# Ledger of designs, part 26: designed miniproteins, single chains, continued (4)

Each design is a single chain, and the fold is of that chain. pLDDT is the mean over its residues in the fold that is shown.

## One batch from the design tools (miniprotein)

Design m12921
Fold by ESMFold2-Fast:
Structure m12921 (fold): chain A 102 residues (1-102)
Amino acid sequence: DPAEELQRLLNEIRLEAYKPALEEIDRIWENTPEEVEKEEVEELRKKIEEEAKKRNDERLKNLAEGAKGVSGSATYALLKSTLLVIKADEEVEEKVLELLNK
């Protein structure tokens, strides 16, 4: 079944992209300081806002809006982790498009 074979290949592509991202996310949550200044959060928030515009993604837009004026380790780690997931999503999308178009 071509659909089943495609699904297996997609799972392999996802694993190769997301495994390094998840390992880095784990390090972020382990190593983020207990207190993070609002300026550090705002830098990541602006990157999420730009990705939201690029992708026309309402969830990312809402995340960026919710993080305005926020400080703290959990918000910093969440935003930084979200950017790593976006990067992994882009790697999967690029590889899938390569398979479908060439």
Scores: mean pLDDT 83

Design m12922
Fold by ESMFold2-Fast:
Structure m12922 (fold): chain A 55 residues (1-55)
Amino acid sequence: MTVAEAIRLLLPRASDAEVAAIAAAAGVDPNKEVSELSAEERRALERAIREHRLA
């Protein structure tokens, strides 16, 4: 499962641009596998998704 796929599972209405923006905010490659993320990258991604959902 890629970072982009994970973002879409949590945010099914997110556009391609929004998915890219969330990944950029987390500092992670949207084409990278979630299982290959470092603990820091995973925390950054979870925070970016949470902040987007609350906005």
Scores: mean pLDDT 81

Design m12923
Fold by ESMFold2-Fast:
Structure m12923 (fold): chain A 87 residues (1-87)
Amino acid sequence: GAVTVTVPARVEVAEGETAVITATASGPSATFDITWFLNGREVLRARDATSATLTIENATAADSGRVTALAEDADGGGAVGVSELTV
C-alpha cells in the first residue's frame, strides 16, 4: 500500500492559547520520519515514528497559516498532510 498521513483540516485557537496538531502516518513501513513545517519553515522532526504532535504555546496571529506534515518511509515512499492554523 501507499504511505498516507492524516492531519486535522483546520485548527483554531485564541491568542495566548496552546495549539496542538497531531499527524498520523500509515503505510507498508512500521515507522516514518515525520517533519512539521509552519509556513514553509521546518519546526519539528520526529524519527522512527507513527505520529508526531506539533505544540505551539502562547499562539499569536503571526503563527496563523499553513501547517504541513511530511511523512517519509525508508523505501522512498512519502505523503503530505496540510492543516490550516487560525489564531
Scores: mean pLDDT 83

Design m12924
Fold by ESMFold2-Fast:
Structure m12924 (fold): chain A 75 residues (1-75)
Amino acid sequence: SEEELKELIKKLDEAITRLFQAFRAGDYEAALRSAEEVLELADKLKATGIPDLELYARSAESLVEGVRAAIAARS
């Protein structure tokens, strides 16, 4: 439903916010947990088959990859 899609997008936005908050705080354990949540929500958006949501999901996946690489470089 449209309401379910809006809730998924909202949850993804909130997960991305938590990811960056944890990363900026140096809480890499929390950042990696938020990264997993972002990837799970991105998979749900891709499963919708809606092109704009697939692009948003892929952008979120690239963001997670960048954050994971940054954490690995600092470890």
Scores: mean pLDDT 88

Design m12925
Fold by ESMFold2-Fast:
Structure m12925 (fold): chain A 61 residues (1-61)
Amino acid sequence: SAADAAFAVLDEDGDGTISAARLGTVLLGRGLSEEEVAALLATLAGDRVDLATFRAILARV
């Protein structure tokens, strides 16, 4: 899927996670406001995002 391809590009280390900052950049690029990005990132348990969480967030935006 497009989300899987985007995640693979963002996962530079190949460890199956990306930083919340990288997710924020992707969401801003999709037209979300800084406030919407901050609200979504605030739902994360930490500063790392796995593929399942990335897919779930992108499915909502």
Scores: mean pLDDT 77

Design m12926
Fold by ESMFold2-Fast:
Structure m12926 (fold): chain A 58 residues (1-58)
Amino acid sequence: SMEEIYRLEMKGHIQYLMGDYEGAAKYFREASKLAREMGDEEMARYFQRQADIALSKA
């Protein structure tokens, strides 16, 4: 659901702010997968980029 995607995005941002970049990437990847399952390729690519950015800081 969109609510689940928003929850995962919030968890990703919280982990990022705490310096847990691997944890942030995990949540952004889960959000990307759900967006893809819903047929929203733009949202899926957005979250994949956020995961990649987080991992670049790990």
Scores: mean pLDDT 88

Design m12927
Fold by ESMFold2-Fast:
Structure m12927 (fold): chain A 111 residues (1-111)
Amino acid sequence: AYLTNQQYDDAIAVYNAAIAANPNNADSYNNLGIVYLSAGKYDEAIAAFNKAISLNPNNAIAYNNLGIAYLNAQQYAKAIAAYNKALSLNPKNPIAASNLATAKSNLAKAQ
């Protein structure tokens, strides 16, 4: 379901409060990144997912989400790298594998 602008702002405020209470919680940054991604704020999403990864470098979900943010930002080579890392951590993830194929196709068309 799509959120309204008010609901995005409210969700961002909730996750910012969670981060202020526990700045080392990687899941709060990953969730903040998902809200930014849904709002079309791809640069903010990339920053949030990178922070989640810095706190938990084995988070395959955060790498997959980072790849989606890079794909939407049309940074296809970086999306491919993020999806490859997600698959290295969880090789049986069919979503990351499908997203990797999409990113490779988009890179080929952009060149």
Scores: mean pLDDT 85

Design m12928
Fold by ESMFold2-Fast:
Structure m12928 (fold): chain A 77 residues (1-77)
Amino acid sequence: AAERAIELLERAIELIERGAPKEEVLEQLTQAGYYALQAGDLEAAELVGRAIRALEEGNEEEAKRYAEQALRRLKES
């Protein structure tokens, strides 16, 4: 579960950096949040939720920061 969440978050961050469509980024983030919850990492899931919210509000920089925080947490747990 954690490895899948990490993979999906890395893809989401790459997509944001490339300026990919929001729908594509949201798909990766939504799946990452699901797998973070399955891994039992509630803090990582919360950070992914914040990234999703920021992206929906058009704040790509904020979304990337929350996704990077979730990624770091999952790699260090």
Scores: mean pLDDT 85

Design m12929
Fold by ESMFold2-Fast:
Structure m12929 (fold): chain A 76 residues (1-76)
Amino acid sequence: TMEELIELDDKAVEALKQGDYDTAAKYVKKMADLVGKTHPDKKEAVDHLRKAADAIKKGDLKKALEHLRKAAEALE
C-alpha cells in the first residue's frame, strides 16, 4: 500500500542519516518490490529504485539520489 511505501521510505532515510548504507539499501529494495507488486505498470520507478539501492550499497550517494529522484517522478 501507499502507507507501507511511506514507512519503508522513512526507514531508508533514517538508516542513511545513521550511515547504515546496507540497511538503507535493504529498505529501498523492499520499496522496489512493493511498487512492482502494487503498481506493475510503474516499471520505470521499480528500475530506478533498484538502481538506487545498488548505488547506496556501493556508497555512491550522488548516483543513488539521482535514481531516487527519477523513481519519485515515475511514481507520479
Scores: mean pLDDT 82

Design m12930
Fold by ESMFold2-Fast:
Structure m12930 (fold): chain A 61 residues (1-61)
Amino acid sequence: SMEVEQQSRRSVEKLFEQENQQNKLAGKEPKEVTEESLEEKREQMRKDDAAALARDNQVGK
């Protein structure tokens, strides 16, 4: 549904704002907010989610 996509987009925008705030405090340049960068951020979030799932399913520790 459209609601899931809107929630996801809002979450990505908030994460961009948080990262830009951290970058500003660290003296780094903020990232440009574009459709391309938002899509890259979504892809990164998917990878992070997959990594978290892999961590939870670690066998042999």
Scores: mean pLDDT 69

Design m12931
Fold by ESMFold2-Fast:
Structure m12931 (fold): chain A 84 residues (1-84)
Amino acid sequence: MEELLERFFELLREAGASEETIEELRRAIEEAPPSEETLERAIELLEEALELKEKDPRKAVALYTAAVLLLIGDTEQVRLERRR
């Protein structure tokens, strides 16, 4: 878990997240920790977002947002992005 969390936060920094956003997410994770599977999925989405950030910025933003929302456990927001 610890190694996955560190990797996720490093990817968030590379994606352009502010340190304030990273600190907020860290606190949210400490209060409601996600499963390791959810964290691994979020990392995969962030890696894809970073690959696409210059080639397809809209898709990169969508993947980045989905990764963040998955970690906070907001499945309704992720569903809205996929359907609306």
Scores: mean pLDDT 70

Design m12932
Fold by ESMFold2-Fast:
Structure m12932 (fold): chain A 61 residues (1-61)
Amino acid sequence: SSLEEELERLLREIRELQDEGVRAVIAGDTARAEAIKARIAELERRLQELSAQLGRPVPEL
């Protein structure tokens, strides 16, 4: 379903951003690290909404 496809896409994007965020912190790029953190929070909110609609628990990230 389109909702399941969106959920899988969100999970991939969040994990990719988490890795990018770690790299930004290691590089000392505080501005980029904070921007990535804010983006992850936005996507996690969408993930919770989709998980609720699908009747599934929120995946561990």
Scores: mean pLDDT 84

Design m12933
Fold by ESMFold2-Fast:
Structure m12933 (fold): chain A 55 residues (1-55)
Amino acid sequence: ALVEPTDEQVAEQAAINQRTNKKIEEEKVTTLDEYAKVSQEVADEVRAERARAAA
């Protein structure tokens, strides 16, 4: 439990980064506030998908 990040966390972060990058390009996001909003939304989606896949 002392090893961090884990392979699972690395994969989750990679998926979040991939989707966030696509959305910021499509939405032409240039502000930190908009980036934070998009990043949070993507993180929630990725975590929900991974939770469903695990269940």
Scores: mean pLDDT 75

Design m12934
Fold by ESMFold2-Fast:
Structure m12934 (fold): chain A 62 residues (1-62)
Amino acid sequence: SHMEEEAKKKAEELAKKLKEKLLEYYPDAEGTVEQVGEDTFKATVKTKDKEFVVEVKASYFM
């Protein structure tokens, strides 16, 4: 549906924004965003000492 498509876009954009914000604090880190489910996006930021993982679901925006 239109609402599901909009929610999915919002989830992807939020995951990307969270990755970008983490990379501001950890500029030498590796950052990725991937779709891991039909409605779920995973942002990962890896440094030498730690890994940050954030999952964002389209359902959060429905």
Scores: mean pLDDT 83

Design m12935
Fold by ESMFold2-Fast:
Order: C-alpha cells, then structure tokens, then sequence
Structure m12935 (fold): chain A 67 residues (1-67)
C-alpha cells in the first residue's frame, strides 16, 4: 500500500541520519496523534484525510532534518 511505502522511505531516511527506528517511530506516532489542529473549514472532507496523512509524514521528516 502507499502507506507502507511511505513508512519504509521514512525509516530509511531516519537510518541514513543515524536515528534509530524506535525513535523515528515515536516521531511519526506523535505527528499522527497530534496533527496540527488545521481543520480548514474550506477543505473538502475527501481531500482532508489524504492531506492529514501527508502532513504527518512531512512533520516527522522535518524533525528528522533537525537531528
């Protein structure tokens, strides 16, 4: 699934930066559990689910870049 592929790419990026898989998983879970409270009242519900998924991964990757 596209989710599995994105997850593997994220973990590979974490490994390349010397971040453990366990720590990378924590970052991703935090981003998924507490997505930015950006429920844009103007966005279609269908697009919202996909945007939330991508937003969480982008947030986790940005935190990896800081490490």
Amino acid sequence: SPEDKALKLFFNAAEARGVSKEKAKELLEQALENPAPAVPSKVKPIALASAAFQGAFNKAEAELNTL
Scores: mean pLDDT 60

Design m12936
Fold by ESMFold2-Fast:
Structure m12936 (fold): chain A 81 residues (1-81)
Amino acid sequence: MKLEEALKLVDEAIEAARRGDPQRAYELFEKAIELVKEAGGPEGVVSLLQAAADYARRGDVERMVTLAEAAKRELQRWLEE
C-alpha cells in the first residue's frame, strides 16, 4: 500500500519536472523517499530517488527521469518478490 503510493509520487514528480516545476518534483521525491524508508524498502532505491531529487532541484530533467525510472523498476521488482 505505502509503496504503491511511493510509485505514484515518483510518477507525479516526473510529470512536475517535465512541466517545469522542479521544486514540486523535489518535494514529491522527498515524500516518496520517506515512504520507501518507512516500508523498509531497498537502500538502492532510496539512493536512486535521492539522486533523482537532486537532479530535479538542479533542473536536469533528463538525468532525473533516468534515475527515477530506474528507482521505479527496482522498487517494482522488489515488490514482486
Scores: mean pLDDT 83

Design m12937
Fold by ESMFold2-Fast:
Structure m12937 (fold): chain A 78 residues (1-78)
Amino acid sequence: DSDKQIQDAIGKIIKKVNDALNKSKTLEEAEKEAKKIIEDAEKYASTLKDPKTSDQVKKAAKAAAESLITHVEDELKK
């Protein structure tokens, strides 16, 4: 079930973002965590046979990574 694969992947991405938000004290740290989130998701997506499912996983990871960086950047500029 490709839908279940997407949900599982998104759940893992969300957990990684939450962990990164809790520990990232610098923009550089946030960028490194964001890169890992994207790389992990892209590796998983490459194992998926359905291009639509693969694209959704990659899209979710990129959105989550961007949100992480934006949040940390906004906190640091305060």
Scores: mean pLDDT 77

Design m12938
Fold by ESMFold2-Fast:
Structure m12938 (fold): chain A 74 residues (1-74)
Amino acid sequence: DAARKEAERLFAEGKEAMAAGDYETALRLLQEAMALLPEPSDELLAARAGAAWKLGRSAETRELLQRLSQRGYS
C-alpha cells in the first residue's frame, strides 16, 4: 500500500526532526503520517503528542494523550 509506505517515511522523518529539536517540522510530518492511516500506531500518536507538547499545544497534547490512555499505551 503506497499510503502506508508514505506514512512510514513521514514518521521516520518526523522522528529525525524530533531528535534534531525541530519540533515544528516534526509535528507537521507526524500530522501528515497520521492523515494517511485509518488506525495510527501508538508510537506515532505518542511521537505527535511529544512534538505538540514541546510546542506548547496543550489542547492537542491532551487529546492525543487521552487517545493513548484509551488504547492502554504506557
Scores: mean pLDDT 83

Design m12939
Fold by ESMFold2-Fast:
Structure m12939 (fold): chain A 80 residues (1-80)
Amino acid sequence: KEKALEEARRYAREALEALAKGDYKKAAEYLRKAAEAFREAGDEEGARLLERAAEIAEAGPDEFETGVIEVALAVAISTL
């Protein structure tokens, strides 16, 4: 599933960019798209981690929660 892996990495990168800009709604959208791509790639654990991160982003994260999202994204990417 080369296309799913490419999409997973692309959406993960876009989520990080949105987080860096403080655009939490866009970050949540990209985290959800990344989670779907991770599932298509066969990475259920990575997908779950990113879905949880998207929920945190949607809630308007503080600095600690933003750090949690960044760590979750890094861990999920490491499972690809």
Scores: mean pLDDT 79

Design m12940
Fold by ESMFold2-Fast:
Structure m12940 (fold): chain A 83 residues (1-83)
Amino acid sequence: IDEKEILRALARIYENIGEKLKEKKDYKEAGEMYERAGRLYEEAGDLEAAARAYEKAAEAYEKAGDKEKAKEAREKAERLREE
């Protein structure tokens, strides 16, 4: 096992926690977990997975009423999808 494998595994754990928090309508905490997953996917070089995680974070923050964090997360996702 190497650093990137550990980062991907940890990112999946945070993403799964975010999904469960979203189901409970704990949207702020869900957004925070998706952001952590996004950062870990970025460090692992999985830019597409990172972009998806940041998109999920943005959606969660919007539902939480945190427009600023939602905008920041969406901008991160858009940046990662650019050439």
Scores: mean pLDDT 86

Design m12942
Fold by ESMFold2-Fast:
Structure m12942 (fold): chain A 57 residues (1-57)
Amino acid sequence: ASAEEIKKAIEKALKEAGIEPLRLEVSEEGEVTIVAKTSEDLHKAMEIAAEVLKELK
């Protein structure tokens, strides 16, 4: 999947989980960078991002 597809999939999953990241970036290599308002939101966001990446591969 492209970086844009990965980013959109993660954004959708985070929104469905009620998490709004301050920043979400995906490199062309598939490296995900997330900035969240709280450590708890960051932890959940990273876990969701990891699951999305597994499903796309």
Scores: mean pLDDT 79

Design m12944
Fold by ESMFold2-Fast:
Structure m12944 (fold): chain A 68 residues (1-68)
Amino acid sequence: SEHVERARRALEAGDYEEAVRHAQRALEEDPENVEALSVLAEAYERLGDEEKAEEARRKMEERLRRLS
């Protein structure tokens, strides 16, 4: 998952818009990717988009329930 690695690096660098783009690409390849959803949620929270952050968090929780 090159895209999830790029998303995490962008998040660590404070490039939140770039983190969103890479996380979205990772989710296009694997909609069940919990790491990509986690990055997406944090990036949206940092951007002040609370609604999209909440949506990503809910999807992450749903997928974690299936893995547990």
Scores: mean pLDDT 83

Design m12945
Fold by ESMFold2-Fast:
Structure m12945 (fold): chain A 55 residues (1-55)
Amino acid sequence: RLEEIRKKLEEMKKADDETAIKLWQEVSDEITRLLSDPSKREEAREILNYINELK
């Protein structure tokens, strides 16, 4: 999960605007799914921290 999301974030940096929007939508959806699962909340937090570090 974290590795897949990191790969998508890196692809967004290299992608055109249309592809970047689609990749961000997929990342956002995956994070939302992880946050909805109590067993995966810690993984979701790691992903959010990674995104914050990129900002």
Scores: mean pLDDT 73

Design m12946
Fold by ESMFold2-Fast:
Structure m12946 (fold): chain A 67 residues (1-67)
Amino acid sequence: EALSPEELRERVRAGLAVAIAVEEKLKGKLSEEEKEGIERVRRMAEELGVGDEEALRREIAEVEEKA
């Protein structure tokens, strides 16, 4: 199975969005393992050019407010 570069970026972006939402919900009650997982996703997203966390946080907030 080979993901296209765009599909890979979308999946990493989705993973980063989930990681951001989890971090915001737990607000500093993250385990060491959870913190490491979030940092790995952040690094991967940055390397793939999808690591704009402020834009993702804004999108998440807008979706949650409309839901």
Scores: mean pLDDT 71

Design m12947
Fold by ESMFold2-Fast:
Structure m12947 (fold): chain A 66 residues (1-66)
Amino acid sequence: EEQERLEKLKKLYEEIIEAFEVMARALGDRIVARTPPEEREQVLAETQAWIDKLVEKAKKEFEESL
């Protein structure tokens, strides 16, 4: 049944992307924690923007592949 297969595939992909996002943000937090206080705001903004861009790109590529 194609509907059941697509649902499982979509769910698996969403779980992988969510897990990746959590791991990427945790890594970002560790980078910010190692950054001098005067630079943390800038580094945090850059890290968040980079992760957000990658997550959105991954979501869009998956949606377009369906």
Scores: mean pLDDT 78

Design m12949
Fold by ESMFold2-Fast:
Structure m12949 (fold): chain A 75 residues (1-75)
Amino acid sequence: RLAEAVALAREAADLFAQAQQAEAAGDLERARELLQRAQELVARLAELAAGLSPAELAEVEAAAREAEAAAQARL
């Protein structure tokens, strides 16, 4: 479950960063589509998080922060 949660967190973070870029570019339709997909992943992540320990949650949060930083560096 932890590996799945980490993967979802990274993917959601990437989508949020892409949505922010689309919004800054004035592409509001693309931003909306990306945000919707990110929110669907966040909902799934919340279900998995209910079964995770504090240490596992910290790993998920670290992975999300790394993904956000990497995505922002690409933008």
Scores: mean pLDDT 77

Design m12950
Fold by ESMFold2-Fast:
Formats: C-alpha cells, sequence, structure tokens
Structure m12950 (fold): chain A 68 residues (1-68)
C-alpha cells in the first residue's frame, strides 16, 4: 500500500541510494536522485495523495510493487 511505498522511498532518501522512480496507479511517474530532497519530498507528497491502488517504486533498477 501507500504507507509501505512511502517507507521505502524514505529509506532510499536516508541511504542516498541512486535513482528512484515512483509510478502511481494513474500512470504518473516521478524520477529523482535519492540525494535530491526536493524531488524526494514531492514523491512522498504524491504518494500521500494517491488513491488506494497499486503503486510501483523502482530503486537502482529493482522494482517493488505495493497493492492497495
Amino acid sequence: GTSEAISLVSSALSSGAGQVTVTLADGTTITFDASDPTKGAAAVLSLIGTKPDTVTVTINGVTHTFSA
């Protein structure tokens, strides 16, 4: 769900892990470097506003899918 996706993004931001891509159920994508706090905050805000549906987070080419 959205809370699990937010936790993963927050962990990536804390670790400075490479490139992060968040894909929302409506097809909206946000791509940022984990060292970019502005885009990281925007990604978290988008996840908070997401309808309860499937969210995909890709970190350094590894894809994680969270269902509603």
Scores: mean pLDDT 72

Design m12951
Fold by ESMFold2-Fast:
Structure m12951 (fold): chain A 60 residues (1-60)
Amino acid sequence: GHTFTVSFSSAAGAEAGAADVRRLFPDVEVTVTGATVTISTDGSLFTAIGAALTAMGSGL
């Protein structure tokens, strides 16, 4: 499995980002710790999940 970690500017942003990931990819494991979202998945979904999180959080 692979783990993707994205940092947000706020905990609220991280929760919103995690909710969007869970909505788009309901079969992936998503954990929120403060302003950080950690996603565990296989390699085949990793790129799509990474792109979604990057669009939601990496520009904040």
Scores: mean pLDDT 71

Design m12952
Fold by ESMFold2-Fast:
Structure m12952 (fold): chain A 63 residues (1-63)
Amino acid sequence: MVGERVVALRDYTARAPDELSLKKGDVLEIVSEESEDGNRVKVKNLATGEVGWVPVGLLEPIK
């Protein structure tokens, strides 16, 4: 859900200019749900303000 907070489950290195690098424990906000294939979400890193696409499978919802 857009506006939902999630945490990175592991480190991830961006592989394209539109992707975001993450560290385990980074807190992110979902700004766009799922690419056209459903495999990626667009997130904002709340500590840095950076925005980019990441694989959906490395994120866990925070309530």
Scores: mean pLDDT 76

Design m12953
Fold by ESMFold2-Fast:
Formats: C-alpha cells, structure tokens, sequence
Structure m12953 (fold): chain A 70 residues (1-70)
C-alpha cells in the first residue's frame, strides 16, 4: 500500500512537471505492485490513469488496453 501510494504521488509530480514518460513508468510500477498485492482497487486506479495518459498522448490503442484493465 505505502509503496503504491508513493508511486502515485511521484506520478502526479511527474505529470505536473510535464514528464509523461516518468509518469507512465511510475503508474506501470504502481499497477504491477497493486496486482501482486491483490489490491484490485489500486490496480484499477493505476490502469485508468495509464489509459487517460495514453489518450492524452494520442495513443488510442494503448488507452483502450489500459481502460479494459480498469
């Protein structure tokens, strides 16, 4: 939980800085850790955030895949 929360915070900071690459990396790690921990709520939140980020970057295919997991 705390590691997932820290990764979410780092992702927010990266987004605020315009660093979409780092934001994606933090969100992907958060999703992975949440799935390993059985935390479906946090995993869905991370997948949803990844979907929104992909859509913002114009990657509709990646966005659809991420949203399907959220």
Amino acid sequence: MKEIEELARKADEALAAGDYEKAREYLEEAARLAEEAGDERSARAAWGALGLLAAKQGDEEAAAEYFARA
Scores: mean pLDDT 80

Design m12954
Fold by ESMFold2-Fast:
Structure m12954 (fold): chain A 61 residues (1-61)
Amino acid sequence: GEKVLEVAIKATKKLIKEGIKEITLEEARKIVEEVAKELGIELTDEEIDRAAELVLEALGN
């Protein structure tokens, strides 16, 4: 949904600003959880996984 995409975009931008080009799926899940908390967005485990996969795809992984 819209919330998943919003969190994925912000997480990806944060990683790009920090010069991080390659991360594991588990690391992507953690950054997604952190960004969701910062935005006050509650995601299910399935939505966290989907956002993490979108982050990996956006980074070219």
Scores: mean pLDDT 83

Design m12955
Fold by ESMFold2-Fast:
Structure m12955 (fold): chain A 131 residues (1-131)
Amino acid sequence: DIEKEQELLLKVIEMLEKGASLEELEKFLEENKPSAKTLILIAYAALQLGRREHALLALRKAGELLGIDVEKLLKEGKNLEEILVELTAKLLGVDKSVMEKLTMAQRLYFMLNDASKEEIERAAKAAERLK
């Protein structure tokens, strides 16, 4: 249900802007069980708002759904932005190296528009040629 997922995302953004606690977000996510895509979008929003602990909570839950061990990545010294790239790459079915060539705005655009692997790879090749 696309409409339900959009409503969940907007409600979480409102909660984050109003200064919701980590415990309030955790309870909301447990009660509403968003998709991996919505959890990754929540993590993007939380990082933009400087809510790093809230972003980590969303990344952990997205990792559980996508079969990525976020705790292991943290232990290996990955930062939240690197973990977000790995989860986004997994969701979109592309290699992390392809995702790393894109800007955050391009990654978000491809997430929101359910872009094909071929479209994402073309954008990454274009970005590489402009260096």
Scores: mean pLDDT 85

Design m12956
Fold by ESMFold2-Fast:
Structure m12956 (fold): chain A 81 residues (1-81)
Amino acid sequence: VEDFERRIKEAEERGDKQLAADYYVGLALHYARNGDAEKAIETLEKALELAPDHPSAENVRKAIEALKEGKFDEAVKALAR
């Protein structure tokens, strides 16, 4: 978790919103694997806000919907693609 937070900060300091969004997705995947749906959803929403035009935005939206339905496996699969 701390490693993801550091990478996000470094990417934001470089102005690389796409890279920062990638790290937010990685952090959300960590939370989803640990069964923390609320933190995973919050983290994915931050990724979409930071980079709404990211190539993975559709997969992020699918993961958020899966997490809201309690489908952790589906969320993990969406984020791992």
Scores: mean pLDDT 77

Design m12957
Fold by ESMFold2-Fast:
Structure m12957 (fold): chain A 55 residues (1-55)
Amino acid sequence: KKITAKNKKELARKLALDPEVAAYLESLGNFATPEEAIDAILEKAKELGYEIEIK
């Protein structure tokens, strides 16, 4: 699976639309910062086999 975005925020927003990513975030609860939420989304996407490109 390939996904492209202009920046990390856009990438995380697109990935959060994946039901498996969304379920993972819901299981973790609250994050202290938006950056922690973005990192969690990217980590889960890599586990799911996403090839990530930021352009």
Scores: mean pLDDT 75

Design m12958
Fold by ESMFold2-Fast:
Structure m12958 (fold): chain A 57 residues (1-57)
Amino acid sequence: SARKEEGRRIIERDIPLSLRAMVEGIIESMKRNGKEIDKEEVERILELIREAEEAAK
């Protein structure tokens, strides 16, 4: 679906290389539970990662 493709593009475009492994790990975990990874799920994952990054400062 269009939302799945947009989610993929957001990861490739907007994720710093330092966070990419973490994002990919979360996505793999979601796939194991049979969840469809769409734009909303990618955006939620990005928000959680940004919060974790800010907390690490």
Scores: mean pLDDT 64

